# Designs tried in a protein design run: designed miniproteins, single chains, continued (4). Part 67

Each design is a single chain, and the fold is of that chain. pLDDT is the mean over its residues in the fold that is shown.

## One batch from the design tools (miniprotein)

Design m14319
Fold by ESMFold2-Fast:
Structure m14319 (fold): chain A 97 residues (1-97)
Amino acid sequence: TLTITITVTRGEDPRTFTVKVTDSEGESAEKTLTLEPGQGGFLTFTTSDGRTLTVVVVLHPDGSVRVTLYDADGNILGEAVLKLKPGESATVTFTVE
């Protein structure tokens, strides 16, 4: 069992999002996305136990940001909807068995 921590930071440019993923054993990955309303981007992360996970970040037209964690088979492991103003960050945590 791993705890996956995802931090999403919205830049001062409101289309810029920095996504950082860390597992409880200390592996991490980071990617900066540029998203128009209605667009998504993704970050692929290999866990300390060798699993491939994908973090998908979607900027909705209403300004909300959806973060979804997928396994290698496309199953949803966790999801959160964030409300981020420029310069703000939010952290979500999921447990993966």
Scores: mean pLDDT 86

Design m14320
Fold by ESMFold2-Fast:
Structure m14320 (fold): chain A 88 residues (1-88)
Amino acid sequence: LGAGTDKAELEAHVLALVDDVERLSAEAATSSDPKKTVQQIASRTSALGIELSAGSLVPGFPQSLADRGRAAMRLGDEASDKVVEALK
């Protein structure tokens, strides 16, 4: 069945996580602490993955939002990878 969460509230929560990951990734290059920035991106993308899994169980959850969420996770991974490469 899968009707356990208010769709609008879940959408708002996922959007907040997407915005956080996008902002952290964009600002990663100007971070004074690259190690902590990588850790924060990893934590946010992990949380986003869990919320997207929950969203897949909600009928009518926007596929465009799920796609944007996955794009944000990839963006965070790419930003983190560049930071790690620079640290070497």
Scores: mean pLDDT 77

Design m14321
Fold by ESMFold2-Fast:
Structure m14321 (fold): chain A 55 residues (1-55)
Amino acid sequence: DAAEVAARSAQLKADSGAKELHITVPDTPEGKAAGEAAKKAAEERGVKVTVTYVP
């Protein structure tokens, strides 16, 4: 599941000491779900997340 993979990757980067994440995802339902999951996972770890949607 793309959203699950994105969330896990964001958590791993946050745990490794990253303070800010920039995520680019397709402007599709799957891309938006993945971006939202990653943002939520990283923000729960106190990391700032910027999500960019590419049409």
Scores: mean pLDDT 73

Design m14322
Fold by ESMFold2-Fast:
Structure m14322 (fold): chain A 64 residues (1-64)
Amino acid sequence: SFVDEFVEALKNKDIEKVQKLIDSIKNPLARTILEKTLELAQKGSLSDEEIRERASFAYTLEQQ
């Protein structure tokens, strides 16, 4: 799933893959959430569970 790919890419610090996943999102609010999630994850401010919850919420917005 998109969420699983996003979480895996962030855990592997594959920033190019994370950015490509964000760029595939058309909803501007969903993209902003994912970009902020990337920023906070790089600072070590988010748990794996929080990253997954944020990605799931963003993807739900994309599907609307």
Scores: mean pLDDT 86

Design m14323
Fold by ESMFold2-Fast:
Structure m14323 (fold): chain A 87 residues (1-87)
Amino acid sequence: MTEEEIRRAEEGLKVVEEFKKTGKPLTEYQLELMLVAFYYALKTGDLESAQEVIEALEEQLKTTEDPAESFRLQLLIHEMRRRLAAA
């Protein structure tokens, strides 16, 4: 894992925490940071943080009105849950 990946993972976990407090829709950049945080959490055995990323995406899915974006989030959540279950 590179230093840049670790930094982005830490930023992604902060995004999850902020989303829990505000419920504001996640930007594409925030989703990228959360994805890095998820894979870093799996790699380090931090399954609780990995689960929290999935839960934040599921909450965003509930408020997503665009069918294309909703479908993209559903596929991402499905893949992340599959990887978490295999960890």
Scores: mean pLDDT 82

Design m14324
Fold by ESMFold2-Fast:
Parts: sequence; C-alpha cells; structure tokens
Structure m14324 (fold): chain A 67 residues (1-67)
Amino acid sequence: SAAEEAAEGLAEAARAFLAGDRARGSALGTQVRKAHDKETLERGLRLVAEREGDRAGLAAAVAAGGM
C-alpha cells in the first residue's frame, strides 16, 4: 500500500537521522513527503512508531519536516 511505501521511506529517513546524518535524513524525508499526500504520510508515521518505536517515529516526523 501507499502507507507501507511511505513507512519504509520514513523508516530509512529516521535511521539516517538517528545515525547523525541529518542532511541525508532530511533529504529522504522530503522525498517521501513529496511522493505522498498528508493522510498517507500520517499513516506511514504511525506504522514507523508502532513497528520501530517512538524514537524512530519522532525522528521520521522531524525528517519529513513535521507531521
């Protein structure tokens, strides 16, 4: 689904961000944000938090430029 694709991209952005590569995390998060609508992004963010924990979910939200 589109939400699963968004979640994978957001998880990759979160991992880069948490590893200290803020530039890559931000670039990946921006790419996901441009590829999906707001509702799909919100579903993707919930999936990241649910599957990878609140820290990863927060990092994904920051990388995507907020909720």
Scores: mean pLDDT 83

Design m14325
Fold by ESMFold2-Fast:
Structure m14325 (fold): chain A 98 residues (1-98)
Amino acid sequence: MNPLLELSPEEREAFRAIVETLLELDKNNDGKVPFDEFVEALEKALGVTLTDEEIERLKRIFDPDGDGYVDFKKFLNLPLNDPRVLELLEIVREIVAR
């Protein structure tokens, strides 16, 4: 089952904003984005300030090796039932619920 189909319209828009932010920051089209720039751009796109806890959760999803870069091409190739994808959807739900 595709968990994206279970998202509300607001949750789908927030998830879309995350993907669009990564695509906009990937100026050299290598699939890598500085994590700090991603966080700043995401806060601007969603109109929120992320908590330290949310930033640490995003870091575990997008920068698990601690190199300071989001490998979003690797992320996009994960199965939709991967724990990292499910955790991202949970963060999106929490942000939208504010």
Scores: mean pLDDT 73

Design m14326
Fold by ESMFold2-Fast:
Order: C-alpha cells, then sequence, then structure tokens
Structure m14326 (fold): chain A 78 residues (1-78)
C-alpha cells in the first residue's frame, strides 16, 4: 500500500517535470520496484517529514525535492 502510493506519487511528479512515460516506467522499475531498500528509504523520508504516506503527502514532499535536484534526476532517468 505505501509502495503503491509511492509509485503513483513518483509517476505524477516525474510527469509534471516533463519526463516521458517510457523514462518514468524505467525509473520506477529500477529505483522503486527492483530496489526495495530505496523504496523503503523514500517512504521513511516522507513519513518523517509529514507523518503520512498517502499519495498526496508523498507527492507534496517529493516534488520540491526532485525539482531542486533535477540535474541529478536527469542522470538517473536517462
Amino acid sequence: TDKENLIKAVRKVLKDLGYSDEDIDKFIKKYIENDPANAKALITFVKNLTGDTSEEAIYRALKPFFEKNKEELDKLIK
């Protein structure tokens, strides 16, 4: 459930930042679905900031973080 909310929120953030559906799918598969430690770290980060792991809480926490780090994010997605 937390992982499903993370996947939905990350997909929405990356789409809003202008990434293609293909690049988003590859990122989610590599860094969330196939990396349970990274997925858990992201969920823990959001929970520590907000006390909530809903899709909306994750989106609100991660969007400014991803925007600030877009250059590094581009390296991971491409």
Scores: mean pLDDT 84

Design m14327
Fold by ESMFold2-Fast:
Structure m14327 (fold): chain A 91 residues (1-91)
Amino acid sequence: DEKAKEAAKRDGEAAEYSASKGDGSGGAGAGVSLIGAGTSAWIYSGEEAGKKAFEAANKGGLEAIKYADEGDGEKAQKAAKEGGEAAAKAA
């Protein structure tokens, strides 16, 4: 449980950092990393908490990828950060 929360938070922070350094492409990488973090949280937390963490991370990750593809690094970074925070809270 705590490990899943720490992993989601850490990966969310790493995703935000990557998005902040990239010219949109960092947001895409951040989105992929965040989806992975959500999957890990689901595995570690189990049913309800893990599923909610996965859904939050997946949503944030997909939004980060979408905004990165549109060239909006700022929105990609925000989506990655919010998704990571929501996943950590849910896990």
Scores: mean pLDDT 65

Design m14328
Fold by ESMFold2-Fast:
Structure m14328 (fold): chain A 82 residues (1-82)
Amino acid sequence: SSREERRRQGEELYEQGLEALEAGDYETALKLFEEALRLYEGDPVAQARVLAEMGRAYAGLGDNDRARELFLRAVELAEAAA
């Protein structure tokens, strides 16, 4: 189904984003996470997970203000989904 396909594609992009993040390639990680976030539309738990990792990438780039905002959004989204 299209929902299963989008979830699979989102998971693949999320995993590639984590690999880029671990390698210190923060710009590539953010591009991959942005695409995963789109594919996770309607899945707030998965979206919260991606937002938290995007926060880590921005922290790696030295953008601590954006990192804090993304982490807060991730927590708020996860709490709203509970």
Scores: mean pLDDT 87

Design m14329
Fold by ESMFold2-Fast:
Structure m14329 (fold): chain A 102 residues (1-102)
Amino acid sequence: GHMMEEYIREVERMIEELKEMKKELEKLKEENKDDPELVEFLEKAIKKIEEAIKELEEIKEKLKKTEDEKEAEELYLEALIIEGVARLVFAVAKLLVKKRKS
């Protein structure tokens, strides 16, 4: 149905947003290569976002295969939680970079 197509579109948007966040953290890692502790933290944050992207891509594939509206809703809720956690990791990483430069 239309609702399932919308869930797929929203998950695709989430994946693209997380890919942009990952690129920003990779740039921050390059800019701070003289701070080994900060680099280690950024590498962990990047890995968490990469894991979230992989999980969202798996959810997208499941959404494409399901014919059950309730299963689609549960998959979409799981995607929202994964995105939320990844966004929090990104926010914490950016805050740490800002504090260490102050």
Scores: mean pLDDT 89

Design m14330
Fold by ESMFold2-Fast:
Order: C-alpha cells, then sequence, then structure tokens
Structure m14330 (fold): chain A 61 residues (1-61)
C-alpha cells in the first residue's frame, strides 16, 4: 500500500509540479488509507506540498 501511495504522489508531482490537500484526499480515498499516511509519505519523498500548514489544519479538522 505504501508503495502505491508513493507512486501516485510521484506521478501527480511530475504531471502538475505540485501536490495540494485535495490531491492527498483523493489518493487516501482511492487507496483506502488515512490522509495522515499520505501526508507523511509525501514528506518522506521530499515532495514540495503546497500549503503544508493548510494541509495539517485540514487533517486536524
Amino acid sequence: TRERVRAALRRLYEERGRITAADLRAIARELGVSQRTVSRLADEEGLSVTGEEAIAAYLAA
């Protein structure tokens, strides 16, 4: 599951040059994982995530 999340994150980043909170939600829903897991894996991959503070607030809501 983690590898599928990483692959999806890398592909979106290559396609769009950015990852948004909505992208993290979509991956979480599609792959049946928590949004926190997707956010953590994005950070581990060193990807530039737009609005990290907004994403943290969104995951807390």
Scores: mean pLDDT 67

Design m14331
Fold by ESMFold2-Fast:
Structure m14331 (fold): chain A 65 residues (1-65)
Amino acid sequence: MSPAAQGALAAGGSGVAEALELGNEEAKRKLEDHMKELVARAEQGELSADEAAREAGRAAQELGV
């Protein structure tokens, strides 16, 4: 797996865990869907590792986690 995909999954996984602790299933689902999109784009070379990590962090922050 590429470093970009690993970074996005690590950041998204943290946000998903926090959303679960808060009982927010909608935030978890949205973050999971966004992480799948970021991983797919990183694997296709559309995003660098740094860009994927930045977008993952932004998505988690937008969901309040």
Scores: mean pLDDT 68

Design m14332
Fold by ESMFold2-Fast:
Structure m14332 (fold): chain A 81 residues (1-81)
Amino acid sequence: SSMGEKIAKELEKELSKLPYVESVEFKAGEDKVEGIVTIKPHVNLNDAIESIRSTVENLGYPKAIVEPDGERKIKVVVPLD
């Protein structure tokens, strides 16, 4: 949906501003926006997860799921319901 695409672009823009983030990739689906945030080497993964969760909540997506997806990767899912 156009709303999902707008959310995906907003999340890519805002999360890419974080100093510990190396890259961000989001895609819009039918019922969710899903993305992977890759953090820089030697950044604490749990601290990054908490910081990303707070950032996403502050952007207006309190239902977002933010969880580890490998050593330097964090998965972010925003439901569109």
Scores: mean pLDDT 87

Design m14333
Fold by ESMFold2-Fast:
Structure m14333 (fold): chain A 74 residues (1-74)
Amino acid sequence: EKERREKAEKVLKETEEKKKELEEKADGYFVKALSYAGLDAERAAEYRAKGEEVKKKGEELYEEGKKKAEEILK
């Protein structure tokens, strides 16, 4: 059981690191969207959409990693 827990923790840690990387990318897009706010509505909308897409991908990866860790613990 301890070996399974260690494997599950490794999967979660790797997934959390990847999620943080994607969150940083999403934040970068949101900052760009704000920089275009009131100046170029189309560019602002484009960067906001990219940020939302990257954020969603990060959440999906985190949920997948949690499920995988739960399977390892069984």
Scores: mean pLDDT 81

Design m14334
Fold by ESMFold2-Fast:
Structure m14334 (fold): chain A 100 residues (1-100)
Amino acid sequence: SIEEILKLLLEAASEIYQIALESKDPEAARLVAEFLERFSELYEKYLAAKTEEEKLKVLKQMLELLRETLDRMREKGLISEEQAERLEKILEEAEKKLKE
């Protein structure tokens, strides 16, 4: 369902935020602040969407932003392998539901 996909994406966003809080790294804080601004804009678009098709399009954009953010955190060494694997699992489940 659309609601289940949104829930997974919100869980992934929450995990990214918690990783930044735990790291206490200013670079992680800056990257996650930028992520939250962009993610919030997409969430507002999701809420404004009038059709299921429009909502699915925004959910795909949210998933892409989450994957981009995960990749950036990996490249900068801001995330452990365990944390990255947990996020990847959530994102893969969301992607699978988007293709159904």
Scores: mean pLDDT 87

Design m14335
Fold by ESMFold2-Fast:
Structure m14335 (fold): chain A 87 residues (1-87)
Amino acid sequence: MEEEFEADVIEALALIQIGILKAHPDVPLSVEMTKRIIELAEKLEELGRTDVAIQILKDALNIAKQQGDTESAEMLEKKLRELEEKK
C-alpha cells in the first residue's frame, strides 16, 4: 500500500511536470530539470510504472530536440534506450 501510494504520487508529479513543459516549449529545458525528469523515470521504473517512465522520457526528449538542447537530448535518449531494452 505504501509503495502503491508512492508510485501513484510520483506518476502524477511526473505527468504534471511533463505537461507543464509541453505547454511551455519556449521555456529552456535546463540540464538540472532533465536530470530530475530522469530521476522521476528511474523511480517510476523501480515502482513498476515502466510504461509511464518511457512516456515522460519520450516527451522530454522531443522537447529537448525541438530546443536544440543536445546535452539534455543525449541524456534522455540514453535513459530511454536503457528502459526500452528492459522490456
Scores: mean pLDDT 78

Design m14336
Fold by ESMFold2-Fast:
Parts: structure tokens; sequence; C-alpha cells
Structure m14336 (fold): chain A 100 residues (1-100)
């Protein structure tokens, strides 16, 4: 089941993220997003959001902006909760301010 595999990859990515291994986290989240594509737009959006967070932690703010924008677009199209959309919008705004 692609959805279950995507959830497992998100979990593996989260473990790497918490360990400070942001490069491994990004790879796991990218694999999760690929498996979620066409299957679960909400999981795809969550994976994109987590990729943005990992780039932000690495100080790669231009990359973080790209992934947060992709997460926001995907989340809105998927009818994600207002809470999740607000979280992405806040993260995007915070990173955009760092680029000014």
Amino acid sequence: NAREKALNLLSEGEKAFKAGDYETAIKKYQEAAELARGVSPLLEAAAYYNIGLAYEKMGKYEEAVKWFRKALETAREAGASPYFIERIEKALKEVEEKLK
C-alpha cells in the first residue's frame, strides 16, 4: 500500500529530523511525497511542509520558501484543515522575512 509506505517514510524522516540529520530527513520526505502523489494529497502536502522545515533548519531559506509554497498549494487543493494551512503560511512568512 503506497499510503502506508509514505507514512513509514514520513516517520523515518521525522526520526532523522529530530536527530539533526536534515539531509536524510529531506530524502525520506521526498520519497514519501513521491509515493503519496496521486494517492493522498494531504500526505504529499505534509511531506512538502516537512522538507521546507528541514531546509529552514539548514539555513537554506530560498529552498525552504520553494517547498513551503509547494506545500501550501498542495494543501489548499487537497482541502486541508485551516489549522494546517495556517501552519504552512506562518512558516512561509517567517522564512520570507529572513530573506529581506
Scores: mean pLDDT 90

Design m14337
Fold by ESMFold2-Fast:
Structure m14337 (fold): chain A 87 residues (1-87)
Amino acid sequence: SVQALVDAVLAAMRQAGGLDVPTILAILQQHQARPADLPAVLAAVTRYLLDDLGLSRESAVVRTRGLGYALGVPDADIRAAIAAALA
């Protein structure tokens, strides 16, 4: 499920103490993540960077956008996922 995928990504980020793109990519591949699942992952990553790591809104947006591009997510979907997390 998308929730199990999100939980796995967040657990890995907590263990790493931040956004580790290669580890996230490995988890997404292991869970056979589909493109439709990725906006939920990006929203969860944005919230983690803000709430768990205490990053500024600007820093969280830049880092999540970088992850979204690395994952091949369309820019419009990246922006929508970040906007949802910031609401």
Scores: mean pLDDT 87

Design m14338
Fold by ESMFold2-Fast:
Structure m14338 (fold): chain A 92 residues (1-92)
Amino acid sequence: SYTVTVKAFSDAGVKTASTTVEGGEKKTVTLTHEGEIKKVVVYVDGKKVASAKVKKGETVTLTFTTADGNTLTVTIENPDGKTVTVTVENNT
């Protein structure tokens, strides 16, 4: 299993959420900010794996291989400019 931590940055500050993803699981975390989201940073087991500017209406998909050879897919969506939805799939 992996611990995934998401930080969403805006001019109003930072919001953080975390989830744990077991082998074969798909988990979603949602963060709502008072200000416009400027940047999203994703950490896996405390290591920064992605940093992206996700504009209103954009979706960013990232696939990466962990040190133990497992594949994680991370999908970041910003549908309204203030909400970020992060879906993590553990493809082990």
Scores: mean pLDDT 80

Design m14339
Fold by ESMFold2-Fast:
Structure m14339 (fold): chain A 91 residues (1-91)
Amino acid sequence: ELQKKKEILEKARKIADEVVSRLRDVLTPEQLRVLEEAVFRAAYDILTNNISIDEAVDLVIEELKSRVPLTDEQIEAVRKAVREVFEKHFG
């Protein structure tokens, strides 16, 4: 039980870090902080609530749009990076 929770949290963190590393040159530090939080939550929901990758990507984009201003180009870059990382770890 406790070991599974630790493994899930560590995997979600690794996924969030990988997404953030791909977007460091595209997003501001504040946008990256919100992205890290959103990706961690979405990855956790894939691992615990078995949501789809499509649902998880949409949740990340909506969380970001609600908390920080983003250009259309930034939104597309985030959508692509999040999908590619999620497919790598969950596909």
Scores: mean pLDDT 86

Design m14340
Fold by ESMFold2-Fast:
Structure m14340 (fold): chain A 80 residues (1-80)
Amino acid sequence: MKKLTEALLELAKEVEEKYGDKEISVEEFKEEVLKVLRKYADDDIVKKVEESFKGIMEERKTITGKEAAEMLRILALSLE
C-alpha cells in the first residue's frame, strides 16, 4: 500500500509539472495509472480505479495535467 501511494503521488507531480493546463487523453492517462496499479496493487483496487475512470470517461475525453494530478492525489489518499 505505502509504495503504491508514493508511486501515485510521484506520477501526480510528474503529470502536473509536464502538462499543467494542457489537455491529455483520459484513456492514455488511465493506461498509465493502471500500469502502476498492476505493479503494486491487488485486483480489487485495480477494479475500483477502473470504475472511477469509467465515470470520468463518460463526462469527458480529455483532462488537464492539473486535474489528472488532483485525481491521483485523491486516489492515493483513498488507498491510505
Scores: mean pLDDT 78

Design m14341
Fold by ESMFold2-Fast:
Structure m14341 (fold): chain A 65 residues (1-65)
Amino acid sequence: ALEEGRGAAEPSRETLRRVVETMAAHGADLETLETALRVLARVHGLSPEQVEFMRRVAEELIRKR
């Protein structure tokens, strides 16, 4: 199974959502958040779909403040 890692090599959608929620809760604007998502994508090898998911969550959270 792809879930055998102790440190979960690939972040789940729940983990990605929590990361975005945390950044938004700390007052990150959209520009800062997009920059952070690009860094996370490169460091963790995230797929374009995972990055787009995080970006959508970020926009929803930031715009609804």
Scores: mean pLDDT 70

Design m14342
Fold by ESMFold2-Fast:
Structure m14342 (fold): chain A 71 residues (1-71)
Amino acid sequence: SELEKAREKGIEDATKTLEETAKNGTLEYTKEVAESLIGLARELEELVGEVARELLKEIEEIGKKILEELE
């Protein structure tokens, strides 16, 4: 489905961007990016339907993993 394709691409693109930021940016900048993704995902979870909520949770999980690695 279109939503499944968007999910796969979105997660892959987000993961690549965060990995590149971690390699090229400072720890402070990478942490800010991860925190912003977590915050955005949480803010939108209640505003979207059940189908789209899963996408936001996956984005939040990516941000959490980066923050855990930086701590």
Scores: mean pLDDT 68

Design m14343
Fold by ESMFold2-Fast:
Structure m14343 (fold): chain A 59 residues (1-59)
Amino acid sequence: KVIVTTTDKKPEELVPQIETLGGRVLEIIDEKTMVVEVPGSQVGNLSKLPGVKSVEVLL
């Protein structure tokens, strides 16, 4: 699980890109923050998506 913070996009706008990485959105916390489940190998690709500000890995 990771926490994703967005810059200029709503979390829901990133759902298709997250799903192409083999991930899924588990929870939308607010207009800029969501919890995502993604394969560990794809965390780097997730952090490079347009509109993603930061990715914080949850243990």
Scores: mean pLDDT 80

Design m14344
Fold by ESMFold2-Fast:
Structure m14344 (fold): chain A 101 residues (1-101)
Amino acid sequence: MKEERREAALKLTTGMLSHIGAVSSSFIARRMVEKGGDLQLALENTENSRRAAEAVKEDLRELKERVSPEDQKLVDEGIEKVEEGAKIAEKTAEEIRKKLE
């Protein structure tokens, strides 16, 4: 139980870092689009960030089943942050796809 609490805290940190990564990646991709950069590279970078977020989210869901009800709230906060980052990345990918039409 104490070990799973430590895992929950570490996974929440991972979720927060995934959120920051997705936001930063999306910012870079948008800037590449604005400067006439490689749109395919920008799209690939954004989609890779989204896939990484989905992997972190699955890890957090598995951990949630193994922790106490109190610690489940901490894991849920991590999942929420990962979801937020993934949505930002998806919106950025949609904008890039429209420019590739």
Scores: mean pLDDT 75

Design m14345
Fold by ESMFold2-Fast:
Parts: structure tokens; C-alpha cells; sequence
Structure m14345 (fold): chain A 67 residues (1-67)
């Protein structure tokens, strides 16, 4: 499960990617969001260390963003 600090990082990444400030990510903004999650500070979300998020990790991220 994601820690409280990881949830804060997810929300920050979402805010940085939401350039239109509409509370939603466009396809381009969503790609930016995923790139931020795969960057240096978010490597822990990539449990397999393959530069990709699995379906379960992505689902947990979506649940945190909806909170």
C-alpha cells in the first residue's frame, strides 16, 4: 500500500501535470504524469524496476488521486 508521503507525491505529480487546472488530465497531461511517476523521486512505484507501472500500481494511483 502507498504511504502517506507517497500519496502526497502522487497528488503533487497530478497537480504538476494538470496544466489546465481543470482537475482532469488530458492524454498529453496523463503522459507527463506517468513520466513524473517513473522519474527519480517516483522509482519506488515501479516495483519491477522496468520503467513501467503494472495495472495494480496504476489502479492504486488512480484511487489516491480520487481522494
Amino acid sequence: MFTEEQKKKLKRAFELSDTDKDGKLDAEEYELFLSLLLSDEFSDFDKDKDGKLDADELKKIEEELKS
Scores: mean pLDDT 62

Design m14346
Fold by ESMFold2-Fast:
Structure m14346 (fold): chain A 81 residues (1-81)
Amino acid sequence: SAEREELELLLGIAEHELREVEEEAKKMNDSELAKLAEELRRLIRQGREALAAGDLATARSVLDEIARVGREARKRKEELE
């Protein structure tokens, strides 16, 4: 379905963002960014599991949480720059 394809695309974008947050956490030796990266990794796993189960509502809810954590990670990066 179009919704499933959208959710898979958004999870792929989130996986790319996770790699960037993990690299920045290592580069800056920042424990808060490391914790946000761990939270993103957990949420991405939950989103992938929800999609595998056909639970699009849970996958979308998890993506809303991913967006929130992503915003927190970007704000933290700005504070460190």
Scores: mean pLDDT 89

Design m14347
Fold by ESMFold2-Fast:
Order: C-alpha cells, then sequence, then structure tokens
Structure m14347 (fold): chain A 100 residues (1-100)
C-alpha cells in the first residue's frame, strides 16, 4: 500500500469514528487533532504511517469512551490531553524518520 493510500484509509477510519460522537465540541476538537496528525504523517514512511494510524485510532476511541464515562470532564480538557499525547508521539516518530 502506498503512503497516500495509508493516509487516505486512516483518514476514512478516523472520520467514521469521529462522526459517531454525539458531543459537538468533542467532535470538533477530535477532528482538529486528527487533521493535524494526518498532515504531519505525510512525511512518514508507509510503515510508520500505518503503525501511528492504528495508535491514533486507539487514542481517539479512548478519548471518546473516557468522555462518555466522565461527562463532568470537559470536551476541551479531554482533547487537550489527547493533543499533548499525540504531539509527543508524532515528535518521536518525526525524529526517527529524519534519522533515516
Amino acid sequence: MSQEEVLEETRRRLEEIISEVEDEELRKQLAKVAEEALERMREFSPEAAREFGRDLEAAIRWAIDYHKANPQVSAEHVAAWLRSLVDLTLADIEREEAAR
């Protein structure tokens, strides 16, 4: 599978997951996190993009489930935590890809 095909398939899966989110603010925040992550993944190898794509999907599913279980926690707070974790992981992968 080409890098472009991996990114497009990952985008489709993330859009499907996020579209099922009933909280409008959480949906918007998760969509922004996904878009920013996908843009940064453009420079990754197909293997790195596929691996991180799976991790990103799992992280987004976790954030959705966490917010449902903890409705007292704001959508913005959950999204900020997710964004921080995603940014750290992306930075690590970007360093590994740059070393190739």
Scores: mean pLDDT 82

Design m14348
Fold by ESMFold2-Fast:
Structure m14348 (fold): chain A 80 residues (1-80)
Amino acid sequence: SKERRFMVLQLLLAAADFEIELAKKTKNKKYIEAARQTVDEAERLLDEHFDPNSPEAQRLRERIAELRKEVDKLEEEYKK
C-alpha cells in the first residue's frame, strides 16, 4: 500500500540518520558508505513509487537531499 511504502521510506531515512551519527562519532568510513547506500535506496524507492508532484514526495525528497549533503560532506572530510 501507499502508506506502507511511506513507512518503509521513513524507516530508511531514520536508518541513514543513525548511520551518519555513527560515522561522526566513530570516524569509521564503513558507516559513511552504509549511509550513502541507504540514502540511494530511499531515493530509488521514492522515484519508483511516489508521484513527484505530491506534497508528501516533495518533503521526502527534501529530507533525502539533506541527508545526501551530510553524507557527501562526511565522505570528503573523512577520506582514508
Scores: mean pLDDT 83

Design m14349
Fold by ESMFold2-Fast:
Structure m14349 (fold): chain A 82 residues (1-82)
Amino acid sequence: MVRLAEETRRAIREAVESGEEAPVELTLEGSAVRRLGVMIGGSLEEAREALEKAAEFLAAAYPAEAADIRRELERALAEAEA
């Protein structure tokens, strides 16, 4: 099963809480490690849009892991909203 790295979850939360646009490296761990650099916007809505676009890109690149990737990024956003 693919999981989002804890450091990535923390970086997303920090970017959302700061209210500033910040670069975040998405690290997904499973049978292989996958990385994607994204710019997270200064608002929760901008962060959602950026993560949704990242999920689409990663799902297209890694279709066998697509459902897990989308779920992990959605969970990270939900954690940042709390």
Scores: mean pLDDT 78

Design m14350
Fold by ESMFold2-Fast:
Structure m14350 (fold): chain A 61 residues (1-61)
Amino acid sequence: AALEEQLRNVDITAEWLGWSEEEREVLRDFVRLVHGEESPNPRAQRLVAGHRGGLADARAA
């Protein structure tokens, strides 16, 4: 449910901002990865790694 809503928000934002189809696909794959889905997209993989390292508190261990 939450994943579907996030994917819809990506589409709405991409259309509103005029993002390319490639950028839309990368963001969808990023959202899928954050929700535990698998994606072979290297750009999305790098975004998740950067998000967890830079934006998320990785010291929760």
Scores: mean pLDDT 66

Design m14351
Fold by ESMFold2-Fast:
Structure m14351 (fold): chain A 73 residues (1-73)
Amino acid sequence: MEKEKKGLEYLEKASIAIENGDNEKAIEYLEKAIEHFSSVDKDSLLKKLAEAQLALLKGDYEKAEAIVNEYKA
């Protein structure tokens, strides 16, 4: 649970950064969240959601759509 808890902390920080318009900070926090979620479960739903949000912030709409489609399957 420790790595997942850290991932959730970074995900929360990313959300706050997005609300403040700090897209660069949001990207950094999302990347850290993904790293922690990946170390817990490579197929984690939280990891997929963080990766989709990261892709959207980077303008990679194809990647974001692919991740959402995997979630629907």
Scores: mean pLDDT 76

Design m14352
Fold by ESMFold2-Fast:
Structure m14352 (fold): chain A 68 residues (1-68)
Amino acid sequence: SGGDHIGQAYRALREGRFEEAERHIEEASKLIPPEELASQLLVIAQHLESQGLEESAAFAREQAEKLK
């Protein structure tokens, strides 16, 4: 499901696995409307930033921006 892919993307980003995260985001984009997926990625970015994972947070924001 789209939610499963978002959860996997978040886990991958927490581990610095950017290619894996991108794959899961791509799969989620087929199941979730772009605006909704972008909003969820921005929430993920905020959580990553609060954990000191600045590079992963920036990646999540970039992915959200690509969606619109």
Scores: mean pLDDT 87

Design m14353
Fold by ESMFold2-Fast:
Structure m14353 (fold): chain A 84 residues (1-84)
Amino acid sequence: LSKEEIAREMREKLLAFMREQGVPEAAIEVVDAVLEERLRNPETPQQELLARLRAALEAKGMSPEVKALALTYTGLAIHELDLL
């Protein structure tokens, strides 16, 4: 598998996991967009992507608990992608 194929599988598995954890679809949509940006622009710093994620979740009115889950799992996924 190419690095791009592995990255896409990781993205799909993360989104499926978040759905199973009860994260709202509106928040999952935001996480998906941030991960897509990371795949298109791998040079974007993790801190900038997580800042964008937090701002978008706040704009969608997500609870602190949903924001914490989304930021934690997305941060771990970006870290794993950086190791590829």
Scores: mean pLDDT 81

